# Designed miniproteins, single chains, continued (4), part 7

Each design is a single chain, and the fold is of that chain. pLDDT is the mean over its residues in the fold that is shown.

## One batch from the design tools (miniprotein)

Design m12202
Fold by ESMFold2-Fast:
Structure m12202 (fold): chain A 83 residues (1-83)
Amino acid sequence: SVEEADELFKKGDELFKQGKYEEALELYKKALEILEKELGKEDQRVAATLYNLGKVYEKQGKYEEAEKLYKEAREILRKYHQL
């Protein structure tokens, strides 16, 4: 459910703030799967989750993976903010 994904996202954010990047990554990936299935791949909540996944990869030194996720998130958000 979207509620379950929101809980996973918030817990992932908390773990990220604690420097527990591998655990945060797992929770963000689970949240992403739920959100994509229930809301579609172009929802704003999917974009937020992709952005946070990118931040985790960046903290792990995986800059190529991070940039790919940031681009996907920005492309989704662009569709909602361009008239």
Scores: mean pLDDT 84

Design m12203
Fold by ESMFold2-Fast:
Structure m12203 (fold): chain A 58 residues (1-58)
Amino acid sequence: MQKLLDEAKAYIKEKAPELAEEYEKRLEEVMQQAREASDPIGFIYEVSKIIKEALEKA
């Protein structure tokens, strides 16, 4: 999970730097929630959704 999170942050920072701060915060929250819920599938889904939104806004 951490490596996917780090890669997602790097990707968003490169593609949508104006949105990077907000999306980094959301990614951290999603990871924390997924760890508490033991839901790796939900984590992947939410991260993919955030990346897609960032890419479309870039």
Scores: mean pLDDT 76

Design m12204
Fold by ESMFold2-Fast:
Structure m12204 (fold): chain A 61 residues (1-61)
Amino acid sequence: MKLAVAKEDFEDPSGDYLSFKKGDKLLILEDLGPDFWVAKSLKTGEVGLVPKRLIEVVGEV
């Protein structure tokens, strides 16, 4: 699995996407193509869609 870090704060009040803050660590669970991943927040334990443009892959676990 890939370990990733949020590059900036992101809020989604609709709940369609995972909300996170800059520096939050994420586990990449699924690759949905060029624009989105399914990821788990290591801070909150929540799972949701994250835009690839806002996330940096930093390693594998």
Scores: mean pLDDT 81

Design m12205
Fold by ESMFold2-Fast:
Order: structure tokens, then C-alpha cells, then sequence
Structure m12205 (fold): chain A 62 residues (1-62)
């Protein structure tokens, strides 16, 4: 459980880094992986954060 949460947080950090660098496809991929791990761990806040990043990446790509 805790290990999945830590992996999800690491993926969200990488997603934010990619988004900041304009690598929207990479940001979306990391956010998708983080969402899946957050869902498996039952961390609703982390899942919502991943969904938010996914939406931001998609919007940035238009």
C-alpha cells in the first residue's frame, strides 16, 4: 500500500516535470500510471491529483 503511494507520488513528480518542460505526451503517460497506482492504493486525493494533471496535459496539447 505505502509503496504504491510512493511510486504514484514519484510518477506525479515526473509528470509535473514533463508538463513544465512542454513534454505533454510524457506528462500524460506518467499521470496515467500515477492514477492507476493511486486507485489501487485507495488514495482518493492522489487519484484526483493525477486526474487533474492528465486534464492539464490534454488541454495543453489542445
Amino acid sequence: MEELIEEARELLRKAREALKNGDYDTALQYALQARDLARKSGDKELEEEALQLMREAVEAMN
Scores: mean pLDDT 83

Design m12206
Fold by ESMFold2-Fast:
Structure m12206 (fold): chain A 159 residues (1-159)
Amino acid sequence: DKENTEELVKLLEKDVELEDEIVATLKQISDLRPDDSLLHQILEEESTALFFLLQAREAVKKKDYKLAAKYLRNAAKSEQNTSLLYQELANRETDPEIRALLTEISQLEQQTAKTYLEMADAVEKKDLKKAVKLAKEDVELEQQILALEKKILDLLRQR
């Protein structure tokens, strides 16, 4: 209905804002480790996820739920790739504190990917109440990811 569509749009807008902050934070981390090819790949995948979330939000505004579901599945794939890249980065990280943070981010990115896939299914079925619930869960996951990335940035600035 209209109320659930408006709430879903607001939650997707919040998710886009958080992903934009994640991309900005990753750019700052990459600037401190400019030769790190995995950080550049993570930045590319997160930028791709941000693009697909923006498209999904616009599709929901237009009530094109099939198109919204396609973009959410594309965002999920980018988050799955990001999770694997964070795990590779963690495996080669020599600082145990940074390694633990990277491992936690990898796990949260897997949860975010799963949430986007479930949200895509809900939106395609027009179960907007379920889509709203999943979008709230995704916002909480993205807030946790951003907080952990900011901790990594702070640690790198102290090194």
Scores: mean pLDDT 91

Design m12207
Fold by ESMFold2-Fast:
Structure m12207 (fold): chain A 93 residues (1-93)
Amino acid sequence: SAELRELGQRIAAAFRELAARAEDPRVKEGLLEVADLLESSLDLVKELVELQRNSTLSGEEFLEKVAELFIKHGVPEEKVEAIREWMLEQGRK
């Protein structure tokens, strides 16, 4: 689907911008790995769209489900945990 590919590219661009702000190398590398995965995996983009569409979750609970999807699609758990903690910290500002 061209629509899913374009959406994946848009989300990947947002993650690359987040990576530019991150000072922790694990967070930076993890965000870039997620961005690459979003550009290459239509299945991940589709699962993210379904999660967003069907989710009644807010904030931290939504991030937990997103983290589970990234791990399922091959991002190392250590990097996903570093991203999640960093994103929660940014949201507390």
Scores: mean pLDDT 81

Design m12208
Fold by ESMFold2-Fast:
Structure m12208 (fold): chain A 61 residues (1-61)
Amino acid sequence: SLNEKLTEAARNGDLEKVKELIKQGADVNHREPLVAAARNGHTLVVIYLVNEGADPTLVDP
């Protein structure tokens, strides 16, 4: 699914692929992409997802 692809792109830090998948209609409010990006230290992907509407409280502090 688009959401699974978004999670993989976020996990890998592939910001350009993240942008492409969001443009294709992937749901930015899914918890898994944001958590995957944060856990792997991909700060720019985290910032992008939050700016697109992801809830930052989904990231476990």
Scores: mean pLDDT 79

Design m12209
Fold by ESMFold2-Fast:
Structure m12209 (fold): chain A 58 residues (1-58)
Amino acid sequence: MLARALFDVDTDNPAFLSFKKGDILEVLEVVDEHWVRARSLTTGREGYVERGGLEEIR
């Protein structure tokens, strides 16, 4: 599933994914109701992302 970032996230914690508003992310795993594991198509990096920060691309 592809999703678009709704806002910027900048974190120095390697478990979490940093991204910019409008970045396209590939959702790799739904962890729970609040968190997914995703890969940035912009940077190629993977990490955990809060689901509320993502808009699903259909």
Scores: mean pLDDT 82

Design m12210
Fold by ESMFold2-Fast:
Structure m12210 (fold): chain A 70 residues (1-70)
Amino acid sequence: EELEAKREELLKLIGEILDIIGDIIELEKELEKLKKEGGSEEKIKELEKKIEELEKKLKELLEKLESIKF
């Protein structure tokens, strides 16, 4: 009972982590493109801030993952 609930929580959490990693990868690609094309420093800073926010959320999810005891 308890183990099944923890397993479902783990799978859901892994899914959320993968989604955030995907979002970070897409934003990193956009950032690279802007830097290569000589894009606005303002747009570059906005993307960097968005990446930082996602990285913070990823760290929180990883800490939650580590808190799950089997």
Scores: mean pLDDT 81

Design m12211
Fold by ESMFold2-Fast:
Structure m12211 (fold): chain A 75 residues (1-75)
Amino acid sequence: MEKIEELKKKIEEVERRIEELKEEIEELEKELEKGDVLTQIARKLRIIGLELDIERLKKELEELKEELKKLEEES
């Protein structure tokens, strides 16, 4: 299989994961003010955790996109 195709599939996978995490954050934000104070704090902590996961995935995505650019320029 061509390396370019493998990288494109990996990029799509990471992008989909980032969108999933963004959707989870949006749902948590919609419910952020519901329930007791402890529940609200738990949701805020979950949002922070998801934002950190997104930043890690964004770094992975940037590295994959740079590798793809190099391979496409050589093609």
Scores: mean pLDDT 80

Design m12212
Fold by ESMFold2-Fast:
Structure m12212 (fold): chain A 59 residues (1-59)
Amino acid sequence: MEIARAIKDYEAKSQGELSFKKGDEFEILDNSNEDYWLAKSLKTGEFGLVPKKYVEVLK
């Protein structure tokens, strides 16, 4: 399971995106797109797209 953490706050700009706060964690489900990843919020359980540049993969 690949976990990523938000490095800054983000407000969804379109339908299908997740809003999140710095430090929120996600399970990454699909990372094939270079700009947006499909993720599950571990805080809310919601599925959606997160901008790749605002999250870091945890080791």
Scores: mean pLDDT 81

Design m12213
Fold by ESMFold2-Fast:
Structure m12213 (fold): chain A 63 residues (1-63)
Amino acid sequence: SLEELAEELARLTGLSREEALRIVELAAKGDDVGAAWLLAERAPDEAIPEASRLLREAHELFG
């Protein structure tokens, strides 16, 4: 389901599915700082709150 979370992150942020998957994988590994940095650098500010909830979910399920 990492791929499903990445697809949802891509829809929220407009990032490519490949970019979204890298961010979700970092969160799933417990690299919350790395995931947050990439999200802030690449995603539109308005998408950050919803995207952050997805990353928290990835960490809780897989981290």
Scores: mean pLDDT 81

Design m12214
Fold by ESMFold2-Fast:
Structure m12214 (fold): chain A 62 residues (1-62)
Amino acid sequence: MSEEQLREAFSVFDKDKDGTITTEELGTVMRSLGQNPTEAELRDMDIDGDGTIDFEEFVVMM
């Protein structure tokens, strides 16, 4: 399982250490891991519609 690797990738972009990243940062993380999410997919993962994703949402998506 790559949960530790996902956490490390997430933490690189979670500069504030508050447990969230922006959808733009999420797209960058996923592309760096060899995935190519669409804008629609990234937006769908943003439940609050405020442009941020928490770690649980990120792990479920991967």
Scores: mean pLDDT 71

Design m12215
Fold by ESMFold2-Fast:
Structure m12215 (fold): chain A 100 residues (1-100)
Amino acid sequence: MKKPSKEELIEEILKIVEEYFSLPEVREEAIKLAREADKTGDTYDRDGKRVVVPEGASDEEILEMLLKMMKEEYREEASKLSNEKLEEILKKLKEFLKKL
């Protein structure tokens, strides 16, 4: 029937990424990497602004910050891709999750 829109493909990809980051082992590793990156001070966002983890931030606050940044950056970059390329990415991500 109807072909999915570019926006629908991007949102499906982001839902899969959110599901992946909801896994306890993945979540713990992401938080650990964010805390290590903060120690070096070498993390910059897409606009060249230094990313700083607030002092005393909880693991939940760090995860929410990371997911928000990742989604914003991905939506911008993914909007530049063709629908065919987005469908390929979605297929690969679905195959990856099935192997977990």
Scores: mean pLDDT 71

Design m12216
Fold by ESMFold2-Fast:
Structure m12216 (fold): chain A 83 residues (1-83)
Amino acid sequence: AAPVPLSAEEALASTDVNAVDNNGYTPLHLAALFGYEEAVRLLLAAGADVNAVDKEGKTPFHLALDAGHEEVVEELLKAGAKV
């Protein structure tokens, strides 16, 4: 679908669920890195981009794998994370 200005997705991209820091980390990246399964589920339910990449090209899936959080890895794969 064509992007619509001031949609819910645009609002989320500029705040909490898809906001990025200087390294390109979204809240989903941080939740995956720390293994916060409940936070991961809530962020995905709120429309977080499961395939968001940081400045190094890493997704939340890669951070969860590196940290050994298998349940977070499974949740991200169910949400459509690419390997």
Scores: mean pLDDT 72

Design m12217
Fold by ESMFold2-Fast:
Structure m12217 (fold): chain A 81 residues (1-81)
Amino acid sequence: EIEKLKEEAKRLVEEAKELIPEYLKAVKENAPEEELEELEERLKELSERAKEIYEKLLALGENELAKEVHEAVTSIPQSLA
């Protein structure tokens, strides 16, 4: 069911657009280590989920949406991916 996969991908992109700036703000504002670790864990989960969705979208020929998913998570620091 490709429609659910597309919805999931779009939600993931929206989550990334919200979570990544939140993490960067926390880093800039020297948030407590516990808060940074929580955000890092969420970003790691998001990155892994994005990789799975990306592969599935490519297999279905949904190249444009796959590219959007990939680009949405490329702003996650490499140390967390």
Scores: mean pLDDT 80

Design m12218
Fold by ESMFold2-Fast:
Structure m12218 (fold): chain A 123 residues (1-123)
Amino acid sequence: MLSLNEQLFNAVITGDLERVKELLKEGADVNAKIEKPLYLFGFDLTGATPLHLAVIMGDLEIVELLLEKGADVNALNDQGRNVFELRNEQGRTAFDVAALRSGEETAQRIRELLLEKGLVVRE
């Protein structure tokens, strides 16, 4: 049987907004970390959170929901990277992949929302 947190990751990956809402109401951890190796679009997402997944998927509505439910905008994966610092095998950012999936306007809105919520860009 999948845990609530594993079901939450699957709902985020599939873009199932209503299932994400239901799982969070049932007590899924909005800041849960992926415990098993996960590679998606060339990213190593081991230790990533639902927010990392939602940004890569380019799903603005799920990003908004996760932030409203207390997602840590500066959460780090097992490599110590927040969503701005994620790079795939081709050197693409999470926002580059979001733009390819959902369009540049949606990716820009996600980026602006995360910066407004205090996402740190480390240079």
Scores: mean pLDDT 84

Design m12219
Fold by ESMFold2-Fast:
Structure m12219 (fold): chain A 103 residues (1-103)
Amino acid sequence: DSPLGQQLFEAARAGDAERVRALLEQGADVNARNFLGYTPLHLAATMGHLDVVRVLLEYAERHPGSLDVTAKDIFGRTALDLAREMGHEEIARLLEEYLERNA
């Protein structure tokens, strides 16, 4: 089987929220990064997968300090920056609310 991090990226990119949840419970690194510096949160935010973003944020609330919502890709962009750039307003709102609660 593929490493958990690779499976987590594939699930996040596909919008498979239930698979994302299962992989995180198996110990997949929520902050895993690919060669572009993308985390699962970056992929979900770029693709507009609101349900995957919700699962990642729910995981972060259950495991305080686990998720780096401020992680930057190789171009200096956060998941929030990508959500705003792609026009995914509800995802941007959820990320802003999470940052305010955890600032």
Scores: mean pLDDT 85

Design m12220
Fold by ESMFold2-Fast:
Structure m12220 (fold): chain A 74 residues (1-74)
Amino acid sequence: AKEELEKRLSELDLRFKPSEEAIEEVARIVEGNEEAIERTVEAVKQMGNSFTSQEALDRFLIWAARESRRALEN
């Protein structure tokens, strides 16, 4: 899950790289669920290079992962 997340996010060519801590938290939230990973990556992709800092990207990434997981469980 973690390696796949890092790979997919790197393919988006974002100006800021997510922190290791954010990647680990997202991996914990999605628990290897492929649809949750896909939804999370797609949400970041839709934002593009709109993030102004690594911290902003990290917060959005964690939020998107939680929303993706919640939607799949409800």
Scores: mean pLDDT 80

Design m12221
Fold by ESMFold2-Fast:
Structure m12221 (fold): chain A 112 residues (1-112)
Amino acid sequence: FRQALLAFTEDPERQEEIKKFIRDVLENGGDVNAQNNMGLTPLHLAALLPESEEALELARRLIEAGADVNAQDKYGLTPLHLASIRGNQRLVDLLVEAGADLSAKDIFGRTA
């Protein structure tokens, strides 16, 4: 699972697909809290991107548009869990400032 997420986010084409999807949601008035088949919101997807100013800006815009910073995917993972897995400290700080629950547990009882 962790290795699959990292492999998914190491692909530059997949990173651009994620960024394009997030921009489309933000620009066309889509539901910023919509969940895909895995329960991932646009904010979860932003948290899976490598650390960059663009990824941070997309996450910030999603939060400003009303994204639920504590949304859980099918495994109970929040955007904060995913940002922590990625090692994106700037995004972790942004999510905490936006009200992320540091005590939130995934389905295995693990915190962010």
Scores: mean pLDDT 77

Design m12222
Fold by ESMFold2-Fast:
Structure m12222 (fold): chain A 59 residues (1-59)
Amino acid sequence: GPLYRALKDVLVDSPAVLPFRKGDILEVLAESPDGSFLLARSLTTGRTGLVGRDQVEEI
């Protein structure tokens, strides 16, 4: 999917939410119907989870 860059650190211990650090590159797999959340895979860690749309920018 399209590549996005993390704008800030998200340090969370949740099965649903993707943790990442500022500057990490994320591959978007799907978007929520309202566009508020993305399902993404971290290219740094290989993990998948939900990301807030406001937390990332498209590359």
Scores: mean pLDDT 84

Design m12223
Fold by ESMFold2-Fast:
Structure m12223 (fold): chain A 149 residues (1-149)
Amino acid sequence: LLDAAAAGDLDRVRALLAAGADVNARNLGGSTPLHLAAGSGHLEVVELLLANGADVNAKNLSGNTPLHLAARSGHLEVVELLLANGADVNAKNDDGSTPLHLAAFYGHEEVVKLLLENGADENAKNKNGLTPADIAKTGQPIGDTLVGL
């Protein structure tokens, strides 16, 4: 299920769910099929996973939700779909960053606007004391050192 969701293979996701695959199965990073589909922008796979009871607010081992990964990657329609399915717009990851911090860091202006229209806290501070607006001005990575390609 995880690899099919990461690849956007809708037919394989459908067949695996019909065979009783766990919709909330986790990889070694704690990511669910919904995290992988949302971070890759696979809208129809995200819709299918949510319709099969995927946990919209599941956290991976870095505290990221599917909404953090969609917002980081600029996948506007996936962000809209996750919010419509009760994604916590103000969820904090392990850095204390919200989806709005990630959208602002990567310059995804339409995702920033959509998150604010859905009640994202523009004054939320991460563990470094930075707001989404502070991060957008500095162009600085919200700490995670590249360990492992």
Scores: mean pLDDT 94

Design m12224
Fold by ESMFold2-Fast:
Structure m12224 (fold): chain A 87 residues (1-87)
Amino acid sequence: DIIDKIIKDFKIYDKDGDGKITKEELREIVGDDLTDEEIEELIKKADKDGDGYIDIEEFVEWYEELTGLKLSEEEKKEIVERIKKSY
């Protein structure tokens, strides 16, 4: 299901295992579906802290924007908690 996919994708793209995703790792998720400029704008929009990393909560929000999915607050909480518990 979509929740399991989001969790799996986060863990795959979190190459350093720190619970954060770099913008380079996010590029791997979108592949050739978006231009480099579109990817940079999505990353900039998701990286609200301006720290150059996407945390779990920011990743879920970014994933919604990328895919057009509408997740409930309960689904978002489940994704965040399951990812955090896995570390």
Scores: mean pLDDT 72

Design m12225
Fold by ESMFold2-Fast:
Structure m12225 (fold): chain A 84 residues (1-84)
Amino acid sequence: DLHTAAAAGDLERVRELLAAGADVNAANALGRTPLHLAARAGHLEVVRLLLENGADRTARDVEGRTPLDLARESGDEELVELLS
């Protein structure tokens, strides 16, 4: 699904699923959106694609963390700047 593709950094699969009408802001059981999972995993190009398709960067997971909070844990400065 979109969560799995985003977590894996599968850019082409993310694009296909969004084109097929997948909800870019769908939350999993932990309240995490595809944007949370891509940011945590450090997948810059997937993060960019999700944001271009209306991903909510202010969404909070069950622990109150935003995608930006998870990107900071990844140590990727470009991701932190993109999500700020």
Scores: mean pLDDT 86

Design m12226
Fold by ESMFold2-Fast:
Structure m12226 (fold): chain A 111 residues (1-111)
Amino acid sequence: DEILKLEEELEEAVKAKDVKKVWEIREKLIELGEESWAYNPTSSVAWAVMAIAIVQGDLEAVKKMLELGFDINLQSRATGYTPLHVAKIVGREDIVKYLLSQGADTSLKPK
């Protein structure tokens, strides 16, 4: 599954704070033909799109995805990261505070 491999690559880039690699993964997701990849909460790439928005510090994109029905507690298929885990790892305090205010589950653990 190419999407699962992209999720794995994205998680490693997030841990490394590798902005260049995050942008490379974004380009690969666009190449998969997702016309609305930035805001499609029900696509097979939805978690990766949310994680990219968080890494970029795009709070408005995060808000929009949640408004469109993105599951705030959706875990990565690769390692179990939630949006809240990604926001904490990359130090996006504004997004961390927003996710907590929207009821993000703090008990979910990554692997």
Scores: mean pLDDT 74

Design m12227
Fold by ESMFold2-Fast:
Structure m12227 (fold): chain A 78 residues (1-78)
Amino acid sequence: MEELKKKIEEIKKKIKELEEKIKELEKELEELKKNKEEYSPTEYTARLLRIIGEILDLELEIKKLKEELKKLEEELKK
């Protein structure tokens, strides 16, 4: 029981860390969009795709962790 609670806390902490990274990337994305005119179309697109790709990777990781969290919470309720 106690080990299960610790695992749940670790996963929750990891999810929060990844969500914070996404927030930072979202800010970078907003800054990029605000300064669109300062970049060539090629540079803008390359930077945009990089940031979006990183956000998608982090969202996928969060999804996996949330699925693990649900399984652990169900086990705790058992």
Scores: mean pLDDT 83

Design m12228
Fold by ESMFold2-Fast:
Structure m12228 (fold): chain A 75 residues (1-75)
Amino acid sequence: TLTEEELRALFAEYDRDGDGTISHAELVALLRRLGLRPSLEQQQALRAFDRDGDGTLDWDEVVAVLRSLGLRVVP
């Protein structure tokens, strides 16, 4: 179980420019820090959560990815 506060702290660590988004590569690094090891197929599937197609994910998209991988995100 991951709290929203813990996830926001991690998100802020990877959101180096403070724009509220992280890259796909930064998301993979965040997942590995949480002890998750996404396969290449799972990494490709992460592109489906990037609704803007700009190579970055916002907070809501990152939460959706974590839930799709079986992580519980709680307040």
Scores: mean pLDDT 73

Design m12229
Fold by ESMFold2-Fast:
Formats: structure tokens, C-alpha cells, sequence
Structure m12229 (fold): chain A 60 residues (1-60)
């Protein structure tokens, strides 16, 4: 998951801070998810998917 999240973010030209702001998350949370250090909750996944304009299934 983390690598896919990073690739989708990079394709949009966003920093981790940019994605965090768009998704209403902390930069630390985005960094930890992209490094596969934490498993995001369903709520966090929905926020990331909405910010990136993709389905939750695309992040898995």
C-alpha cells in the first residue's frame, strides 16, 4: 500500500505535507503510511482516496 500511495501522490506533484493538508491528516501519518509503518483505518483510507480522487480499492 505505502508505495502505491507515494506513486499516486508523486503523479500529482504533491509533497507529503500537501497530501496531508488535502486529506486532513498529519504529515507524520502520511509518512508512516507511505513507509508501511502503520495500517490506516477505514476512515483514513477514505480521506486519502478522496484527496487523490481515486477509489479506496486503488490504494490496496
Amino acid sequence: MGERLRRLRDTRGWSQRGLATAAGLSVTTVSNIERDRITPSPETLRRLARALGVSVGTLR
Scores: mean pLDDT 83

Design m12230
Fold by ESMFold2-Fast:
Structure m12230 (fold): chain A 66 residues (1-66)
Amino acid sequence: KMGERLRKAGLSDEEIAVAHLLSLGYSQEEIAEILGISVGTVSARIRRAMEKLGLKSREELREFVR
């Protein structure tokens, strides 16, 4: 359900994965470890997801995914 809603909003699977983990309370460092990517890549994916959804903060992204 949540992933489907985010896909309809134009997010990639990689952006959805990062947004979902962020909504669960994981830090950028923890998400990087879980996904096997750099912290910079996590930050870039969060930023892109926010831009695509028209959101201004990580809190808004967490609320949107929730």
Scores: mean pLDDT 79

Design m12231
Fold by ESMFold2-Fast:
Structure m12231 (fold): chain A 90 residues (1-90)
Amino acid sequence: SEEEKEEIKKKNLEEGKLADVNKELGENGDTPLHLAASELSPEVAKKKVKELLERGADPNAKNKNGETPLDLARKAGHEEVVEILEKAAK
């Protein structure tokens, strides 16, 4: 179906375009996953982190401060997000 073709296309684009979901934002070199992990709302952070990981975001990406999304989630106190990122990281 067209829906199945779009899903496969998204998966292939994620695998071929990991740079898009891991695009550096701003001077600190934060990825979208860094920003999602540090969201003020734990519920919003959890939703965004899951969506970005499904798109192939790198949970081990370090910003210019040497911090991973997991480090930012710990600073924000988002316990459920910390657990999700620990399971995703190697």
Scores: mean pLDDT 72

Design m12232
Fold by ESMFold2-Fast:
Structure m12232 (fold): chain A 84 residues (1-84)
Amino acid sequence: SKGETPLHRAAAAGDVARVRELLEAGADVNAVDKKGYTPLHYALDLLESPDPAVRARAEEIVAVLIAYGADPSVGVEKILEFKK
């Protein structure tokens, strides 16, 4: 949807390398789009993918976002089951 940052789109795409690049460039890890979604919310949605390769990339993105200070309480309420 419109109003997403590049980090939202990279997380939604399962692009681990792009997520890392954007965070290293100072992207706001807790940016909220017009749906109330953070990049973390998009990574969590990817964990429901039928493709195991997409789920593996989603797990990596969740770990990277948390390492950069992603707050699971920001934006719409989602249950974070895979907290590290």
Scores: mean pLDDT 78

Design m12233
Fold by ESMFold2-Fast:
Structure m12233 (fold): chain A 62 residues (1-62)
Amino acid sequence: MVDEKRLEAEVLEALGLMAYSLGDYDLAIELFEEALRLYEELGDEEGAERARRLLEEVRRRK
């Protein structure tokens, strides 16, 4: 059974990618930071590392 918080983190990550593709870097950063927080609370190291990489990418291009 998938934890509801994990689904929320995955949705936030997807929305962050959409915001990034639209050029809304501030929104993308906020969404990826929320996703990272949820992944860290869940102990999902793979999700957390992915979210950190996405944050790094957006911050470099802002």
Scores: mean pLDDT 82

Design m12234
Fold by ESMFold2-Fast:
Order: C-alpha cells, then structure tokens, then sequence
Structure m12234 (fold): chain A 62 residues (1-62)
C-alpha cells in the first residue's frame, strides 16, 4: 500500500515526492498537517521526501 502510494506520487520516478504533493494528498484524505509538521518530516530540508521519510509520515498521521 505505502509503496504503491509512493510510486503514484513519484511521477518523475526519481525516488522522491515533493512536500506540496504530500500536503495535497493528506488534505484529500481529510488530514490537515501544519507546515511545521511537514518540515519536521523532511529531514533533508530539500522540500522532498524519499520512501523512508514517506513511511515515517504515514506512521505519524495514518
């Protein structure tokens, strides 16, 4: 499930997903994460999340 969701969001196939894309998906799921929360999940600070960071995000918000 998480792998397929990540692959669907990773349109470029580069192994990362933008924070803005995740924000849109989470809001579509009825969640409303703050910018601070999203920044805390982006440990690299580059505005993207790799698969491991994406899984940590899902563990936090479900």
Amino acid sequence: DSRRAFDDLDTDGDGTVSVKTLEAVLRGSGLNPSEEQMKSWDVDGDGTLDFEEFQRLLDEVR
Scores: mean pLDDT 69

Design m12235
Fold by ESMFold2-Fast:
Structure m12235 (fold): chain A 90 residues (1-90)
Amino acid sequence: SENKKIIDEAISLINETLGKIRTLSKEEALELIEETYKKLKELKSKSTNQEEFNETLEEIISLLEDIRPKLSPEDAEVIDEVIKRLREIK
C-alpha cells in the first residue's frame, strides 16, 4: 500500500540518520532516534488497527519534532522530510 511505502521510506531515512548520530556521540538525540525507529517498525505492523495506527503515528511525529532541534541543520532537513512524508498518510 502507499502508506507502507511511506513508512518504509521513513524507516530508511531514520536508520541512516541513526548511523550518523552514533558517529557524532550525541547521546540524547541517539536515544530519541532509536525510539523513533522502534515506533516506525511498530507502526508498520499495526496496519490492521486504524485507531492504534493513528495514535502511534502521532507519537512518532512528536518524537521527530523533539529530535529536530538536537540535530545539525543537514540532519534536521532529513527529519523534516520524514515528518512531511508521514503526514501524507491518510
Scores: mean pLDDT 77

Design m12236
Fold by ESMFold2-Fast:
Structure m12236 (fold): chain A 85 residues (1-85)
Amino acid sequence: IEEWLESLPEEERERLAREAQARARAELAAVRAAGLSREELEALLARLTEEILAGLSKPELTDEELLELLAKGLLAGALAAELAA
């Protein structure tokens, strides 16, 4: 996905990163508001990880698929940090 992103113009990469960050932030806020248990957070992280790996296995991604994959990656990273704390 890094190689795919490097093929895009700098401005487009920055726009996608900003949009992915906004989506991830909204999803993280929703997860926190839902008050999920540690077990539920671990299950969510596992599902996000599988979806990210499945996305990365595709030879090409649509702009929407790329945005969702980036947002899922950011959310997974945030959840992993919460679980490690």
Scores: mean pLDDT 76

